# Designed miniproteins, single chains, continued (3): the designs that were tried, part 72

Each design is a single chain, and the fold is of that chain. pLDDT is the mean over its residues in the fold that is shown.

## One batch from the design tools (miniprotein)

Design m10638
Fold by ESMFold2-Fast:
Structure m10638 (fold): chain A 65 residues (1-65)
Amino acid sequence: GPVLTVRIKPGHAAIRSDGSLVPAGSVLTLEDPVLLPDGFIRGTDVATGQGVVLGPSSYELLSER
């Protein structure tokens, strides 16, 4: 499926499916990302296998495949 690589912006965080936070500066590779209402993205973190949700404007796009 499609793969999205992002960096979490300063002052922002992503939320994992267990409720824990991915801190600013982290690089995430998400498999099968889905664009949700209001610009949120949900995908599976390739490194951990956990679901992750990104808010709109919380990340910078590094690559999309």
Scores: mean pLDDT 84

Design m10639
Fold by ESMFold2-Fast:
Structure m10639 (fold): chain A 69 residues (1-69)
Amino acid sequence: SAHPVLVKIEELAKESSKGQLVLRYITANSDAAARLLEDPDKVMEYLEKIEKAEDPEKALEPLIEWLNS
């Protein structure tokens, strides 16, 4: 079964192009996928901010930056 964080990303991908970019980035980058699973609580914080944001694109940038770190 899918991890809750991955489920949330898939839900965002159904609703937005930015969610689709996050899903594609994680599936194309094994390091990013491993990073996500190292700290799922941190990722959930970013996803919650994106969901509540008036500008989801702007709120998505910190998550992508964190996944690249």
Scores: mean pLDDT 72

Design m10640
Fold by ESMFold2-Fast:
Structure m10640 (fold): chain A 55 residues (1-55)
Amino acid sequence: PSPETIEKAEMLAAWLISQGVSAEEAARRIAETYGLPEELARRIAERVQKALDAA
């Protein structure tokens, strides 16, 4: 995927997780929304979750 697509997926994942959605559910939503492989979507959601937990 393009860097712009990754950035949008990260933003959507951050918003979903901030609303109480699990990282697993956020990964599924961004995979469907942006056509990402499940493994990539899961890594994005996990990375975003860790970043939010650290902030």
Scores: mean pLDDT 83

Design m10641
Fold by ESMFold2-Fast:
Structure m10641 (fold): chain A 67 residues (1-67)
Amino acid sequence: GPAAEAAARAAEAAGDLRGARGIRESAKQNDWTATATAAYEAARHAEARGDLEAARVAKESSLRLRP
């Protein structure tokens, strides 16, 4: 869905290719809890790298992915 794609793109923008892949794989399996968790972890990784904009986008997307 749009929220999963937004989170994956934010992770890629921050250089977190593994996080982006995890988000897309969970979304393909319709595992929305795993997808939201992956998006939130991508946001934390972006914050750790100092990419606050990517972190904000991924975090907002994780909230929209929660059931």
Scores: mean pLDDT 79

Design m10642
Fold by ESMFold2-Fast:
Parts: structure tokens; C-alpha cells; sequence
Structure m10642 (fold): chain A 59 residues (1-59)
């Protein structure tokens, strides 16, 4: 399943600045890779973040 339009995932960087990535229309695997490349997360951390966002969307 793809993330709905307007979905953004936020992460705090080393300076505690909130950075966000637009993941609208992307598949879960693509979002995991995007978080790794754009935010510098490892695969496990990226997968955890995606699961947290999915819980919020299902709420």
C-alpha cells in the first residue's frame, strides 16, 4: 500500500531542528530507503519510524 497524499515524516537532526520528508504516494519500502538517504537513519530506525507513522494514520 502507498502512503496517502500529504503524508510527511518528521525527524530531529543533531541540532534538534525538525526536518520533514514528503512521502505522499510512496510505497513503504521506498519510504524506508528515503529516510535512510535523506535523514541518515539506518534501516532498523527507518522501519521503526514508518511503523509509528502507520499507527498515527490508522488512528
Amino acid sequence: MKFPEGTKIGLLDKNRELKSVDVSGKKEEEVIELLQTKMGLDKEEAEKRVEEVKKILEE
Scores: mean pLDDT 73

Design m10643
Fold by ESMFold2-Fast:
Structure m10643 (fold): chain A 55 residues (1-55)
Amino acid sequence: AEAEALYQKAVEFHKQKRYEEAEKVYLELVTRYGGDAALLKKVEEEGKKLKNAVV
């Protein structure tokens, strides 16, 4: 699915430490798929996990 592909793209940017690009992709996911609660929760958990790794 397009939403899943976009989510994986954001995860890949985070792995490459390209946080600004990852954040833009997450914003696009929320904007286009904000009605999908399961996807939003998955995106938030992944983003929180990666941000905590930097702290």
Scores: mean pLDDT 70

Design m10644
Fold by ESMFold2-Fast:
Structure m10644 (fold): chain A 61 residues (1-61)
Amino acid sequence: DHLLRGLALLTEGRYEEAVAEFERALAEDPEHALAWEALGVALDRLGRTEEAAAYRARAAA
């Protein structure tokens, strides 16, 4: 499960790897709201705040 792998990596502070796993989760299920939110969190931690805001907005839609 790519979502669970991404969440574990996010917890460990491995943000770039977490982004990759969340992107894989979204490739399998593009409507997975939790994956959109988690990807936004990881991007925000990387300082990619504009991208993070867009992904959070997608999760809320």
Scores: mean pLDDT 80

Design m10645
Fold by ESMFold2-Fast:
Structure m10645 (fold): chain A 55 residues (1-55)
Amino acid sequence: MSAEEAAKRAAEGARTLLEGGLSRELALQMVEHELSHIKDEEARRAALEAVREVV
């Protein structure tokens, strides 16, 4: 998975959780848990940055 795709998917996931009524803290925890399975450090870092922009 490219860094750009990882960032896009993570941001969309975070938005969906927030729209579903989850708190910023819980949405961030859930997305961080999912991102922990990404082996590519660059993709994981880009995804975390994208999530912080949304949350």
Scores: mean pLDDT 77

Design m10646
Fold by ESMFold2-Fast:
Parts: sequence; C-alpha cells; structure tokens
Structure m10646 (fold): chain A 68 residues (1-68)
Amino acid sequence: DDAEADRIADNLIKELRLWAERGELTPELVDRVARVTANALRSKGREQTADRVYRRIREEGERLLAEK
C-alpha cells in the first residue's frame, strides 16, 4: 500500500530533517537509512513498499543535503 510506504518514509524523513538541522546529515547516512529500511521490508516480502520507501527517503535526503 502506497499510503503505508509513505507513512514509513515520512517517519524516517522526520529524523533526516532533524539531522540536517543539526548539520549531521551526510550522503552516507541517507544511503544507509534508505538501504536498511528497504532491505528489512524486502525480507518480509514487501517489495513494492520497499521500493517506494527507498525512493522517497533518497529523494528527500538528497534535497535536504542540497539545501546545505
């Protein structure tokens, strides 16, 4: 469900925003959060949810990094 994927991504994106506000967000951290979360979802057979969560975390994380 796209709505569930968006909820999962939004919760993690809130953490990325807090790290960005403190100057602690890095490209490596964005990649790690996206990969770990997507891999956990894939291990449960939630492949479409994993793909959407990965994409949304990556897109927003890259946007936050560009705002520095």
Scores: mean pLDDT 83

Design m10647
Fold by ESMFold2-Fast:
Structure m10647 (fold): chain A 92 residues (1-92)
Amino acid sequence: MEEELKKQYIERARKAGDEIVALVKEKDPQHAADVAYRVNAMVAMAEGATVEQAKEITDILEEATKRIKNASPEEAVKIVDEAFEKVLEIMK
């Protein structure tokens, strides 16, 4: 059950991450590669994390996705950077 729960969080994290990358490609294509790198790093950290850490990372990515949908191009990149910093703090 715990292993299945972690898989569900990672699947949600990947979906949110893919949406973030797609939104940034639309809003600010010049920064899309850097954003994809950070998003992939966050998902990889969730895969290696505890169930609780994976949940927190997933929540951060899903919240970032919601914020980016209504953000300017400049705000979108900043939101991704803020999410990445939060994920790094969880992985300490």
Scores: mean pLDDT 85

Design m10648
Fold by ESMFold2-Fast:
Structure m10648 (fold): chain A 68 residues (1-68)
Amino acid sequence: AEELYKEGLKAYEEGDYEKAIELFKEAIKLDPDFAEAWEELARIYAELGDDISAALYLMAASVNKLAA
């Protein structure tokens, strides 16, 4: 999960938001408690103007951080 998260961050830095989203989604599939991956998904969707998806992923990140 951490390796996919790292690859997602690199894709995001390169401006490849589609690949970054895919990699972060794969990271959370392997580790649903990976709060940082949920936060990065929320951030990318917010930057793309998808406030609803951003809010949903941010809520998931908050729940995972509270559980940790």
Scores: mean pLDDT 76

Design m10649
Fold by ESMFold2-Fast:
Structure m10649 (fold): chain A 70 residues (1-70)
Amino acid sequence: MKEKIKLTLADNEVIEIPKDASNEELAKKIYEAVKHTAKSESHLKKLEEEVKKLAESKELAEKVIERLEK
């Protein structure tokens, strides 16, 4: 039983992800959730960079969630 990571999107959409999920699974969920908010290829590229950091550590996942809350 693990706590859940909450991700708030720019449109106030909230996603709950178990902290015991793999880093790749976390990155995939976050990318899928925020991909639809990207308005250009450059914006999408920035999102890809952030989710890549999630694949390295769950601690980074929490930092990215804080950044994506808006």
Scores: mean pLDDT 59

Design m10650
Fold by ESMFold2-Fast:
Structure m10650 (fold): chain A 73 residues (1-73)
Amino acid sequence: EAEKKLGEFLSEILKKYAEEHPQPVTLEENKEFLRELIEYLERLKKTSDPEFQKVLDKAIEILKEELERIDAA
């Protein structure tokens, strides 16, 4: 259940974020894109149910890991 909510949430957020923001053209822009997405998810946690907050926390961890991978490249 939580895995389905995580997948659905990430899919929806990524879709909306991609539509609102231009595609990153440089490594630096890609990093900033991910940082803003993480901040957006942090804000959503403030108004979410405790169970959903755990799902969001997992999503944020995944995105932070991806940001670190890009930063290391």
Scores: mean pLDDT 71

Design m10651
Fold by ESMFold2-Fast:
Structure m10651 (fold): chain A 60 residues (1-60)
Amino acid sequence: MLMREAEASLYIMAGTIAKKMGDYAAAAEYYDEAARALEEVDPELAAELRAEAERLRALA
């Protein structure tokens, strides 16, 4: 297992928890970190996570 994929999974989980708590700013930040971790290994998923982060930032 690549370390980057493990990091991304943890950030996605943290972002989902923050979103459920109504902390959209923190959720956006976690999804941005997940996207950074996946940038070289899964650029398509990284782009989707960045789009979600932008959407959540607009709600904050």
Scores: mean pLDDT 81

Design m10652
Fold by ESMFold2-Fast:
Structure m10652 (fold): chain A 99 residues (1-99)
Amino acid sequence: DLPPSSALPSEESLESGVIAVRLALEDPSLLDSFIAGARAAARAGDTRSAANALAVARVAAELAGDEESLKRVEELMATLPEEAQALADETAARLRELL
């Protein structure tokens, strides 16, 4: 369970996310790694790490025009709790503003 204040990305998380998106755009294999990491985190019950990884993967897939990876991200996001989905959506929105 994430309190509402914990559903907002931190400045440090956003800075790391920008770097991660840029790296994934330079190396598309990292996008698969972020999606795989998000699946592993979700299975372990670490929904915050899953949300952050999916936000990065979503923005990278959108910028790369990778519709297949974007669909994989959206399918995995739908399996997360509502609070984690909200965190992922907010993180992705802020990453889009920073890129």
Scores: mean pLDDT 81

Design m10653
Fold by ESMFold2-Fast:
Parts: sequence; structure tokens; C-alpha cells
Structure m10653 (fold): chain A 98 residues (1-98)
Amino acid sequence: TLRKELSEEAKEIQKTLEAAKPYIKEADKALDAGDYEKAAEALRKAAEVLAKNPALAEAAEALRKAAEAAAAGDVSKAAALATAAMLIAIGEIIDASL
């Protein structure tokens, strides 16, 4: 599997991202239900998980901004920022796989 070909650093980044995914799923469901406070809380928890790995600090910041947008009811902005956070995290895994 791809995971066996990654560096130790890339594996740790991926493990941290996997730990954050349940909170991101919770946020998506809450946004679909119109529960903006619950969506914001879930995005903040995802950001806290990502922040445990320094390589994911930029992704964590994007999720914090997504949480602020969700709390304001800006679903489009929250989704865009959460997507940006995931792309940043994937980029860090690719870079660490050198």
C-alpha cells in the first residue's frame, strides 16, 4: 500500500490527518443540517488535532478560519477553507515522502 512507501515523517503526518477526519465528517454533517455552532466546534477540534503536528500548522490555521466562517453561517466559505486545509495537508505528506 502507499502508506508502506512513505517516509516516517509522512506516516506521522498521515496518522494525524486520519485522526482529524472524523471531526471533519462531523462538521460536514452539521453544515448540511444547518447546525452552524456544531459545525464550528467540530472544525475547531479538527484544527486542534492537526496543530499537534508542526508540519500541519498551516492546515490547522485554515480549519480555524473555516470554523469562524461556519459559526457565521457562511457554508460556502467554510467548505472552501476546509478543502484548502486538506489540500495543504496532502501537500505536506507529498513533500515529506521525498
Scores: mean pLDDT 83

Design m10654
Fold by ESMFold2-Fast:
Structure m10654 (fold): chain A 78 residues (1-78)
Amino acid sequence: NKDNENGILAYRLGAYKNAKKLFERAVEQDPNSALSWNNLGKVYYDLGDTQTATQYFQKSLELDPNNSISQSNLEQIK
C-alpha cells in the first residue's frame, strides 16, 4: 500500500501529522493490514494519544497475533 509506504517516509522525516493522515488512509483502504494499524498506533503514541495508540496496537494484534512489533509496543505503553 503506497499510503502506508509514504506514511513511513513522512514519519521518518518527523512529519507526524502527514504520517497520521497517510496511515489513516492506509487503514481505510485496507482495514485488514496489521502493519498499517501498528504504524497508525505508533504515530498516535508519538503525538501523545496513548489511549488511541493502545487501541490501534490491539487491532494490529487481532489481525496478526504473531506481530512482535505491535506486541512490544503494547507492552511498552501498558
Scores: mean pLDDT 83

Design m10655
Fold by ESMFold2-Fast:
Structure m10655 (fold): chain A 62 residues (1-62)
Amino acid sequence: SAFDLARELLVRNGGLSEEVAERAVRMAQEGASVEEIARFLVEEGGLSERKARSAAEFLRSL
């Protein structure tokens, strides 16, 4: 699925753990906002604000 591919990209290219990537995908599937997902990726994934926002926008576009 598109979400399975997104999870793989977040792990392999984004440097996130599988657990953090899976939680970000689940947040998007549950309707979390771009801001909520980006904040999670900064706090739990260690991404910069810019990378977190781009990833969150990508997940919300699926």
Scores: mean pLDDT 85

Design m10656
Fold by ESMFold2-Fast:
Order: C-alpha cells, then sequence, then structure tokens
Structure m10656 (fold): chain A 82 residues (1-82)
C-alpha cells in the first residue's frame, strides 16, 4: 500500500526522488498522505529541516533505514516546536 501511495504522489505532485523517499518514511511512521505532504512542505521552508530531509533521503539510498528513522524523528520533533 505504501508503494502504491508513493507512486500516486510521484505522478500527481512531480516530487524529486529525495522528497519521495522522505514521504515514504513519514508514511511508515503512520502519517496519512495529506499529513506527509504538509510536513514535507513545512520542512522545505526551513533550511535546517531541508538539510535533515536530504540526509534522511541519502540514508534511505544507502539502505540505512535506522539512521533515516532517527533523522525523521528529529525533523518531526523540530516541526512540533514551530
Amino acid sequence: EIDEIVQKIAKEKKLSGRELAVIRLFLRKGYTPEEALKILELAKSNPELKELMDKAADAVRQGNYEEAEKLVDEILKKIKEL
């Protein structure tokens, strides 16, 4: 189901591979597609959060899902403080 949701978002929103990797991580955390997109948009507006998103996407590309999850948790924590 997550793969199907990610493919639909990719077609409709024209997101980069890095952004799609981050969306997939948010979906794995239990966020809805709408929530994941809002989190992504908010994070993209903040340079610190954007850097953390890029690192999380790189961790996914390297197969390091443990590090990717830690980076996503940090992004979510920082967003809660906004």
Scores: mean pLDDT 78

Design m10657
Fold by ESMFold2-Fast:
Structure m10657 (fold): chain A 78 residues (1-78)
Amino acid sequence: MQLVIPSPEAQRLATQATLAAQNGDADTSIRLAQQAIDIDPRATPSALTNISSAYDILGDTDTSQLYYQQAQEIWRQQ
């Protein structure tokens, strides 16, 4: 209410994805971020950033950069 929260459930999943990535749990981060997008497409740029970070942790820098760039493009359009 005080914050712009389009979907509390998607926000919760995005937060959990961020925490999983910070703890080095890339697989969990990717799954939670994908679930956030599925529930609320408005979470897409934040979720894509989490997926990017997770792939970077896995050593897949090409995939990481691709998702990060997609998130940045969406931010530029909003």
Scores: mean pLDDT 76

Design m10658
Fold by ESMFold2-Fast:
Order: C-alpha cells, then structure tokens, then sequence
Structure m10658 (fold): chain A 74 residues (1-74)
C-alpha cells in the first residue's frame, strides 16, 4: 500500500523521497497522509515545512493535524 511505501521511505531517509512524500500529504486515504507526515518528520527536510504546516491547519483528521504540528514543533 502507499502508506507502507511512505513508512519505508521515511525509514530510508533519502532526500529523493521528500517530493513523493509531499505529494502523499494530499492522498485521499488518511492512513497514507499520516504515514507521509511521519516520514517527512523523520527526514526533517526544510522543503517539507510549508506542506506540513498546511496539513496541520487543514487536514480533516485530528490525528494527522496533531502529528504534523508535532513534527514541526508547533
């Protein structure tokens, strides 16, 4: 599943995973968005800051919003 792929990408921590993970933050599946947010938090790339900030404000899932805020330190 795309959620599993997102988790593996976060574990690998490669910079080339950042843009595909940012795209997954807009996925219809909340589990996939959550996994992508966690993966981006683990990688810690500055390019993910604005997409994660938007996710923290706008995502319909309270858990996904919480995780996005937590990885941003807000």
Amino acid sequence: SEAEEARRAGEEGRPEHVEPLIALLSHPDPATRLAAAEALGRIGHPRAVEPLRRLAQEDPSPRTRYVARHVLGI
Scores: mean pLDDT 86

Design m10659
Fold by ESMFold2-Fast:
Structure m10659 (fold): chain A 56 residues (1-56)
Amino acid sequence: SELEEVIAELEELLARETDPAARTILEVGLKEMRKITDAEEARRALENVRAALARL
């Protein structure tokens, strides 16, 4: 599903990330994503994670 694909993408990003600040953003994003059941909310949450990472 789209939600499973988003979760997999975040898990892969977290596995490759070495910066502590970025790891925290990804960990929080992944935790919140696992609570979401709506695909539109999942897409918005992913966009928020990417925006937060871009500000680092």
Scores: mean pLDDT 80

Design m10660
Fold by ESMFold2-Fast:
Structure m10660 (fold): chain A 97 residues (1-97)
Amino acid sequence: SAERALELAREGLRDAVRGLELAKEVLENGGSLSKAIAAALLGIGGKVAAKLALELAEKSGASPEKLAEVRRLAAEAEAIADLAIELAKEALKIAKP
């Protein structure tokens, strides 16, 4: 449904933002390997959720307004997720077991 697509896009955005925050924390303050891995997984999960949300919205026959909102949120989530994944890769290089 259109509502589930919106929820999934919002969840993807939240996960992407959290992944970015964790990656930055490891890069700025140091951190564990598990924290760096969590950052990468949240980034990947956010990107997957964003793509699935868009597919669900298109298949659900969502209104143009709802589809536009899902597209906006999904694009934002994907952009932040890509940055989170990139920074998590750098965090993994400096993280301690």
Scores: mean pLDDT 89

Design m10661
Fold by ESMFold2-Fast:
Structure m10661 (fold): chain A 85 residues (1-85)
Amino acid sequence: NAEEYAKKGMELVKKGDYDTAIEYFEKAIELDPTNASYYRDLGNVYLLKGEYEKAAEWFEKAYELNPTSPIYKRFAEEAREKAKA
């Protein structure tokens, strides 16, 4: 299920296999597109890869799905700042 794909994605992140982790989080989103945490996890992987613009876009999607969480908005803003320089 979506949760198991996300769990595998996190294991891959810990091993430094960011590209395969992205594939697993994308599968989690395909199975459960309303779970903001998967969008946040994907944003975090792009952040770890230094792809700050993509990270910001995924955090922004997480915030759109869960606008009551100020954390996702903050993550998006921080990633946007990193993308500038």
Scores: mean pLDDT 87

Design m10662
Fold by ESMFold2-Fast:
Parts: C-alpha cells; structure tokens; sequence
Structure m10662 (fold): chain A 102 residues (1-102)
C-alpha cells in the first residue's frame, strides 16, 4: 500500500471530511451495501486510522467481510485475525474467522 496521501497524519482531517471513526464505519457500511467494495475498503481504512483499538477492530472485521464477499478468503482471514488481536471480545470477527477456517 504505497498511497501518496497529502495528509499523512491520521489525526488531521481536511475540511468537510470524516472526523469520527464511527462515521467512517457508517459510510463504509453504506458503500458495502451498494456493492461499492473499493469505497467500503477506503472508509474502513479511514476508521482504522482515526479510531481506538476497539473501533479499529470493528473496522478490521468489516474489511474482512468485504474481502470475504469478494472471494478473497486469505485477506478476509487476516483481517479477522487482526481484529481479534485488538479486541478478543469481537464476536463477529471470531464467528466469521471460525466459519472461514472450517
């Protein structure tokens, strides 16, 4: 991931952009429901940059769901494992990882 991002600090948000990790997750969920997986991934990654470990775990679990929906099971497994590393109580990540590993 070699993104030339002009704002290279996750603490800085450009005017009119998402400031809260929960807002980024909601937008990612909206794009995911529309089938816009690329946009969903973009917003979930923003949530990871902005959030605390619990919010990062939620966004990582949602990235796992996007990759699983695309048939990218190896990527999905990795994201669920990362989510559980940050929040072991994330039931959605645990359940989805267990299903994919079965």
Amino acid sequence: ANAATPANSGAHVLGGTIEHPHGAILLGNGYFKQGDYEKAIEYYKKAIELGDPREQAEALANLGKVYAAQGKLEEAIRYYEEALALDPDNEEARRNLERLRA
Scores: mean pLDDT 76

Design m10663
Fold by ESMFold2-Fast:
Structure m10663 (fold): chain A 100 residues (1-100)
Amino acid sequence: LEELVSLSLDELNKLLAELMKEDADKRGWSATEYTADALILIGAMEDLLLDKSLSLEEKVKKLRALMDELGYSEETKTVAIVLFLKELGASQAEILKLLS
């Protein structure tokens, strides 16, 4: 976890894309399904970044629930949450507390 939290936004974006592709390949998702699910996730992350009504914990819970529904692995969910929290400006210490 500490290693993931130390990665840059660019490194986390690359890792997330790789893990999402691995999940799609393992589950036998079509290219269309993979693209549709990726766009849904990206759109949801953008909406949550702009939402001022929800706490950080509520945003993480909603993001996890969506990724569970879309069928992503625990590894993909963890990387997506770390990326999301870093985009919100959360510190490494705050991210570790939320995910521990």
Scores: mean pLDDT 79

Design m10664
Fold by ESMFold2-Fast:
Formats: C-alpha cells, structure tokens, sequence
Structure m10664 (fold): chain A 73 residues (1-73)
C-alpha cells in the first residue's frame, strides 16, 4: 500500500540524515519499491537506491523526498 511505501521512505530518509548504515537505507528503499504501485514514485526510488549504492547521499535524499511527495498525493 502507499502508506507502507511512505513509512519505508520516511525511515530511509531518517537513516541517511542520522548517518546510519547505507545498507539499511538501501533495504528500506527496496521495501518501499515493493509496496509502491506508482510508477513515478518507483522511478525516484530506483534512482535513490542507485545513488546510495554510489555513496551519493545528497542525490539519494533528493529522490526520496520527490518519491515521498508523489506517494502522499
């Protein structure tokens, strides 16, 4: 559901902002992808996951925030 996807995106954002493990943030983004039926949100979540794998936390946060905005509509 969108609510479950939102919760996983919010947790991923929190983990990144608090300097938590990238692996756990990536896991949360992957879970958000599994629960999101919205293609536009999935695109941003995929880009966030790629950014995290590359160590680019700023780009990841930008895409996670965009995904969150889409999912909350």
Amino acid sequence: SNQEAIEHVQEAIRLIEEGGPDAEAISRVSRALAFSPVPEAQEHLDKAREALRAGDRETALEHLQKALEILKK
Scores: mean pLDDT 86

Design m10665
Fold by ESMFold2-Fast:
Structure m10665 (fold): chain A 71 residues (1-71)
Amino acid sequence: MKKIDEKEVEATLYLIKGAIAMKHGDYEEAVKWFEKALEIEPSPEVYRALADAYEKAGQTDKAAELRKKAE
């Protein structure tokens, strides 16, 4: 099996940091972390997480576009 790439680890860490920011209500901070995760490994799960963060940050148009990409 292939070893886990450093980029995969980095993307996972950004997802964790984004999730922590979401729990604390720091939605703008969560957007930043999820955007970093998306740049490394774009996936439906990251698109959905980023869409939820944008919606809670009041950026509903960006959230709608990201939800379309998650499908």
Scores: mean pLDDT 79

Design m10666
Fold by ESMFold2-Fast:
Formats: structure tokens, C-alpha cells, sequence
Structure m10666 (fold): chain A 56 residues (1-56)
């Protein structure tokens, strides 16, 4: 869904901003995911995936 892509991008950008901090990506995914109606767990996972892509 569009929400999943937005949350992944939030994690990607957070990791870029913090020099590859996975926890920052997961935390960004939690916050944005909750705003879009996702669970905290789903937001953290999607944000973490985005963060890992930023670190490649």
C-alpha cells in the first residue's frame, strides 16, 4: 500500500540523516506508521527495511 512505501521512505531518510543509524530508521517508521494507521511493530519493521536500503 502507499502507506507502506511512505513508512519505508521515512526510515530511509532517517538513516541517511543519521549516518546509517538503524534505530533512527525504525523510530521514524514507528512514528510515521502510527500517523498512517499502522501498528508500532509494522512501522518499525518497514522503517528498518528503509534504513537498511539507505546503508547499502
Amino acid sequence: SDAHEIVRKAGYEAAKETGGNLKAGMDAGKRVGLELGLSETSGAILGGIGAMEAMK
Scores: mean pLDDT 84

Design m10667
Fold by ESMFold2-Fast:
Structure m10667 (fold): chain A 68 residues (1-68)
Amino acid sequence: MTLDELIEELEKALEENKDTNPDAAELAKKALEALKEIKENNTEEVKKKKIEELEEWIKKKREEKAAA
């Protein structure tokens, strides 16, 4: 699967799940933003940074959910 194909599949998943599972839709949207940035700046540094940013975002969301 190409990066473009992966982006399209995630956009479809987001549209299908945005009303049924908003938490999953939010995660898919965040992953989609990271993949689009990697597509525009296809360097190892950007790939690593976007993966780390996504991991940190997931961790923060989990902590916010646990605190609420």
Scores: mean pLDDT 72

Design m10668
Fold by ESMFold2-Fast:
Order: structure tokens, then sequence, then C-alpha cells
Structure m10668 (fold): chain A 85 residues (1-85)
């Protein structure tokens, strides 16, 4: 989906900016807003959202470095795009 790709690419840019600022709260909020928008538009399932959130929470348990969290979230978003394309 072109819309899925565009929204994810916009979200990745925003997450990268918060990562550079070392703003963990900004990264997590931007991620939540993106996933919510994708689900509201029917571009991903609620199961996709749940799996994504659980992976992020698991990563946060061991790695709270904002730059590393941003890298991980971006990787998950890229994997989500590959799964849906």
Amino acid sequence: SKELKELVEEGIKKIEEYGKKKDLEGILKATQELLSKLAEKGLISLEDVEEFVLKVLDFLDTNKDPEKVAEFVIKLLEELLKKKL
C-alpha cells in the first residue's frame, strides 16, 4: 500500500529526529501515534499493533538508550512494511 509506505516513512523521520535529541518519551509517543493511525486506517491489524508493542516493551526491558530504541523501532517498522508489501 502506497499510503502505508508514506505514513511509515513519515513516522521513521520523526522517530529518527527524537532519537538524535535523545528523547525516549518522544520516540515512544511518535511510535504510538503512528501505530494508532495505521490501525485506524485499517492498514495494519490489532494483532500487528500488539506484536509490535510487545517487541518494543521487551527491548526497553534491556535497552533504554533512546538512540538504540529509535534504531530498534525503525527496524520493526521496516519489517512491518516488508510483511505487508
Scores: mean pLDDT 88

Design m10669
Fold by ESMFold2-Fast:
Structure m10669 (fold): chain A 85 residues (1-85)
Amino acid sequence: SAAAERERVLEVARRLLEELDAFLRRYEAMSEAERRELAKEAGISLEELEEAVERLRALREELERLLAEGRLDEILALAARLAAA
C-alpha cells in the first residue's frame, strides 16, 4: 500500500511538472502583445504576470529536482505550500 501511495504521488507530481513545462514553453513562445493580453485576461499587470511566471519557473526546477531525488516527503511539503497560497 505504501509503495502504491508513493507511486500515485509521484505520478501526480510528474503530471504537474509536464503541465508546468508545457505552460512555460508556450509562454516563452509568446510575443509581448500576447503576454499583455494574457495578463489582461487574468486581471493583472504584465509585471505581475512576469513575477508569477518566474515563481512558476522556480517551482518547476524545485519539483524536477525533488522528483529526480525521489523526495516524496518534500514533494508533499511543496504541495502543502501551494495549497496554502
Scores: mean pLDDT 82

Design m10670
Fold by ESMFold2-Fast:
Structure m10670 (fold): chain A 75 residues (1-75)
Amino acid sequence: GAVMPEEEMAKKIKEELEKNKKEIEEYLKNNYKKEEVLEALEKRRKEIEKAKKEGKTKLAEAYEELLKTVEEIIK
């Protein structure tokens, strides 16, 4: 199908985050206002809750890790 399996998607998100953390920090600081990022984080929190309710624990964990990284950058 067109959608990546949950396990592969979660793994890819974590790998990309680990490899590109510094680049993500630089991109967010230079291209986004804090208010815009905070709005995006709120939307992501809702996605994490949905994934948890659907039993997609690995995907929820990957998104939570991404969200935490972005919060650390913006703070």
Scores: mean pLDDT 71

Design m10671
Fold by ESMFold2-Fast:
Structure m10671 (fold): chain A 70 residues (1-70)
Amino acid sequence: MDEARRLALEAERLYREGKYEEAAELAVEAYRLAPNDQEVRDLVGRVLAGLKRDNPEAFREALKKLRELA
């Protein structure tokens, strides 16, 4: 499996387990490794949407790091 997609899937799992800060970190890393991979973008987008709803602090930190990559 592609490492970026593996990290994105693990971020989704961590989000479902309520490990929001860890989910945010892995989502950012997945995007950093493969920012142009549509599958990675879709998975990361879903995790970030969940974090925005359930843990706005973790979402804000992830968004700050992602802006530095864009």
Scores: mean pLDDT 83

Design m10672
Fold by ESMFold2-Fast:
Structure m10672 (fold): chain A 80 residues (1-80)
Amino acid sequence: KKEEEILEKIKKLEEKLKEEIEKHKDDPEKVKELVEEALIEAIELVTGMPRAEVRKLIEEKGTSATLEEADRLYEKRRAE
């Protein structure tokens, strides 16, 4: 139920990100910002973690570690 809604929102976020990247393809710094914001929004949607907390994790531990933490929170949320 809620999981399907989250997947639909992520799919729309992915489509929006693709369009925005195409518009800013010659601006690597802007593309990086767009990807980071989309990743933060996706993690917030999946885990319920506030965007500020997600951003802090990326800054402190990097993207890979943040994704691993998001996976753990997602699994925990599913077990509830």
Scores: mean pLDDT 75

Design m10673
Fold by ESMFold2-Fast:
Structure m10673 (fold): chain A 64 residues (1-64)
Amino acid sequence: MSEEELEREIALALAYMTLGLLKSSKNFDEKAISRLEEVIERLERGDITPEEALAEVQKILKES
């Protein structure tokens, strides 16, 4: 397994964990959830790097 593959798997795991956390909130932010789902789709398709995906996840969490 390459370092890039490992980084992608870690980024996906963190994104899915964050998605679960947002959905479990009493006042979940639908916009944050939609943005995070888009990031996950882009990462799975290889349209963005793991680093870019993690930056977007951090931004979503900061804005939520």
Scores: mean pLDDT 78

Design m10674
Fold by ESMFold2-Fast:
Structure m10674 (fold): chain A 71 residues (1-71)
Amino acid sequence: AVKEGAELAKKLIRLYEEGKASEEELKKLNEEALKLLSKEKELLEKFSKNYNEKVNDREAFLKALDELAEM
């Protein structure tokens, strides 16, 4: 679940940067990713912190998602 949520979140970011998805589509995909991550409370808290602090730092955010996906 956590790995799947992290992969979905990475896909969401790529779609946004490529301009292939609307802001509404990105919001929906992000909500789905957070639902998958909510099953792992500790990892969700780490994800939420990285998302809020590093949303403007794509590389750091994607690295955090890679770490979650590898767990």
Scores: mean pLDDT 59

Design m10675
Fold by ESMFold2-Fast:
Structure m10675 (fold): chain A 95 residues (1-95)
Amino acid sequence: VEEEVRKLGEEVIRLLEELARAIEAGDEEKVEELVERLRELEVELSRLALTASPEVRRKAVRIGATIGVVHLAYVMGSLTAEHARRAAERLREIL
C-alpha cells in the first residue's frame, strides 16, 4: 500500500505539472482531460487509504485533498498554472 500511494503521488505530481503547462497554453480540452484524470486518482487514493497504516493513510488523504482543491478551483473557473505548480511542490515534500 505504501509503494502504491507513493506511485500515485508521483503520477499526481506529473499531472499537476502538465496541467500548469496546459493552462499556460490555453488548451482547455487538455485541462479538462487532466482534471478528470486527477479525480480518478483521488478515488483510487481514497480506496488505498481504507487499508493503509495511519502514516500512509495521512499521505493518501493529503494527496486526495490537494486534488479536491484543484478540482474545486477548476469548477469555479479560478484554477491557475501557479496554483497547480504550488500543489505539485507541496506533494513532493510529503512523498
Scores: mean pLDDT 84

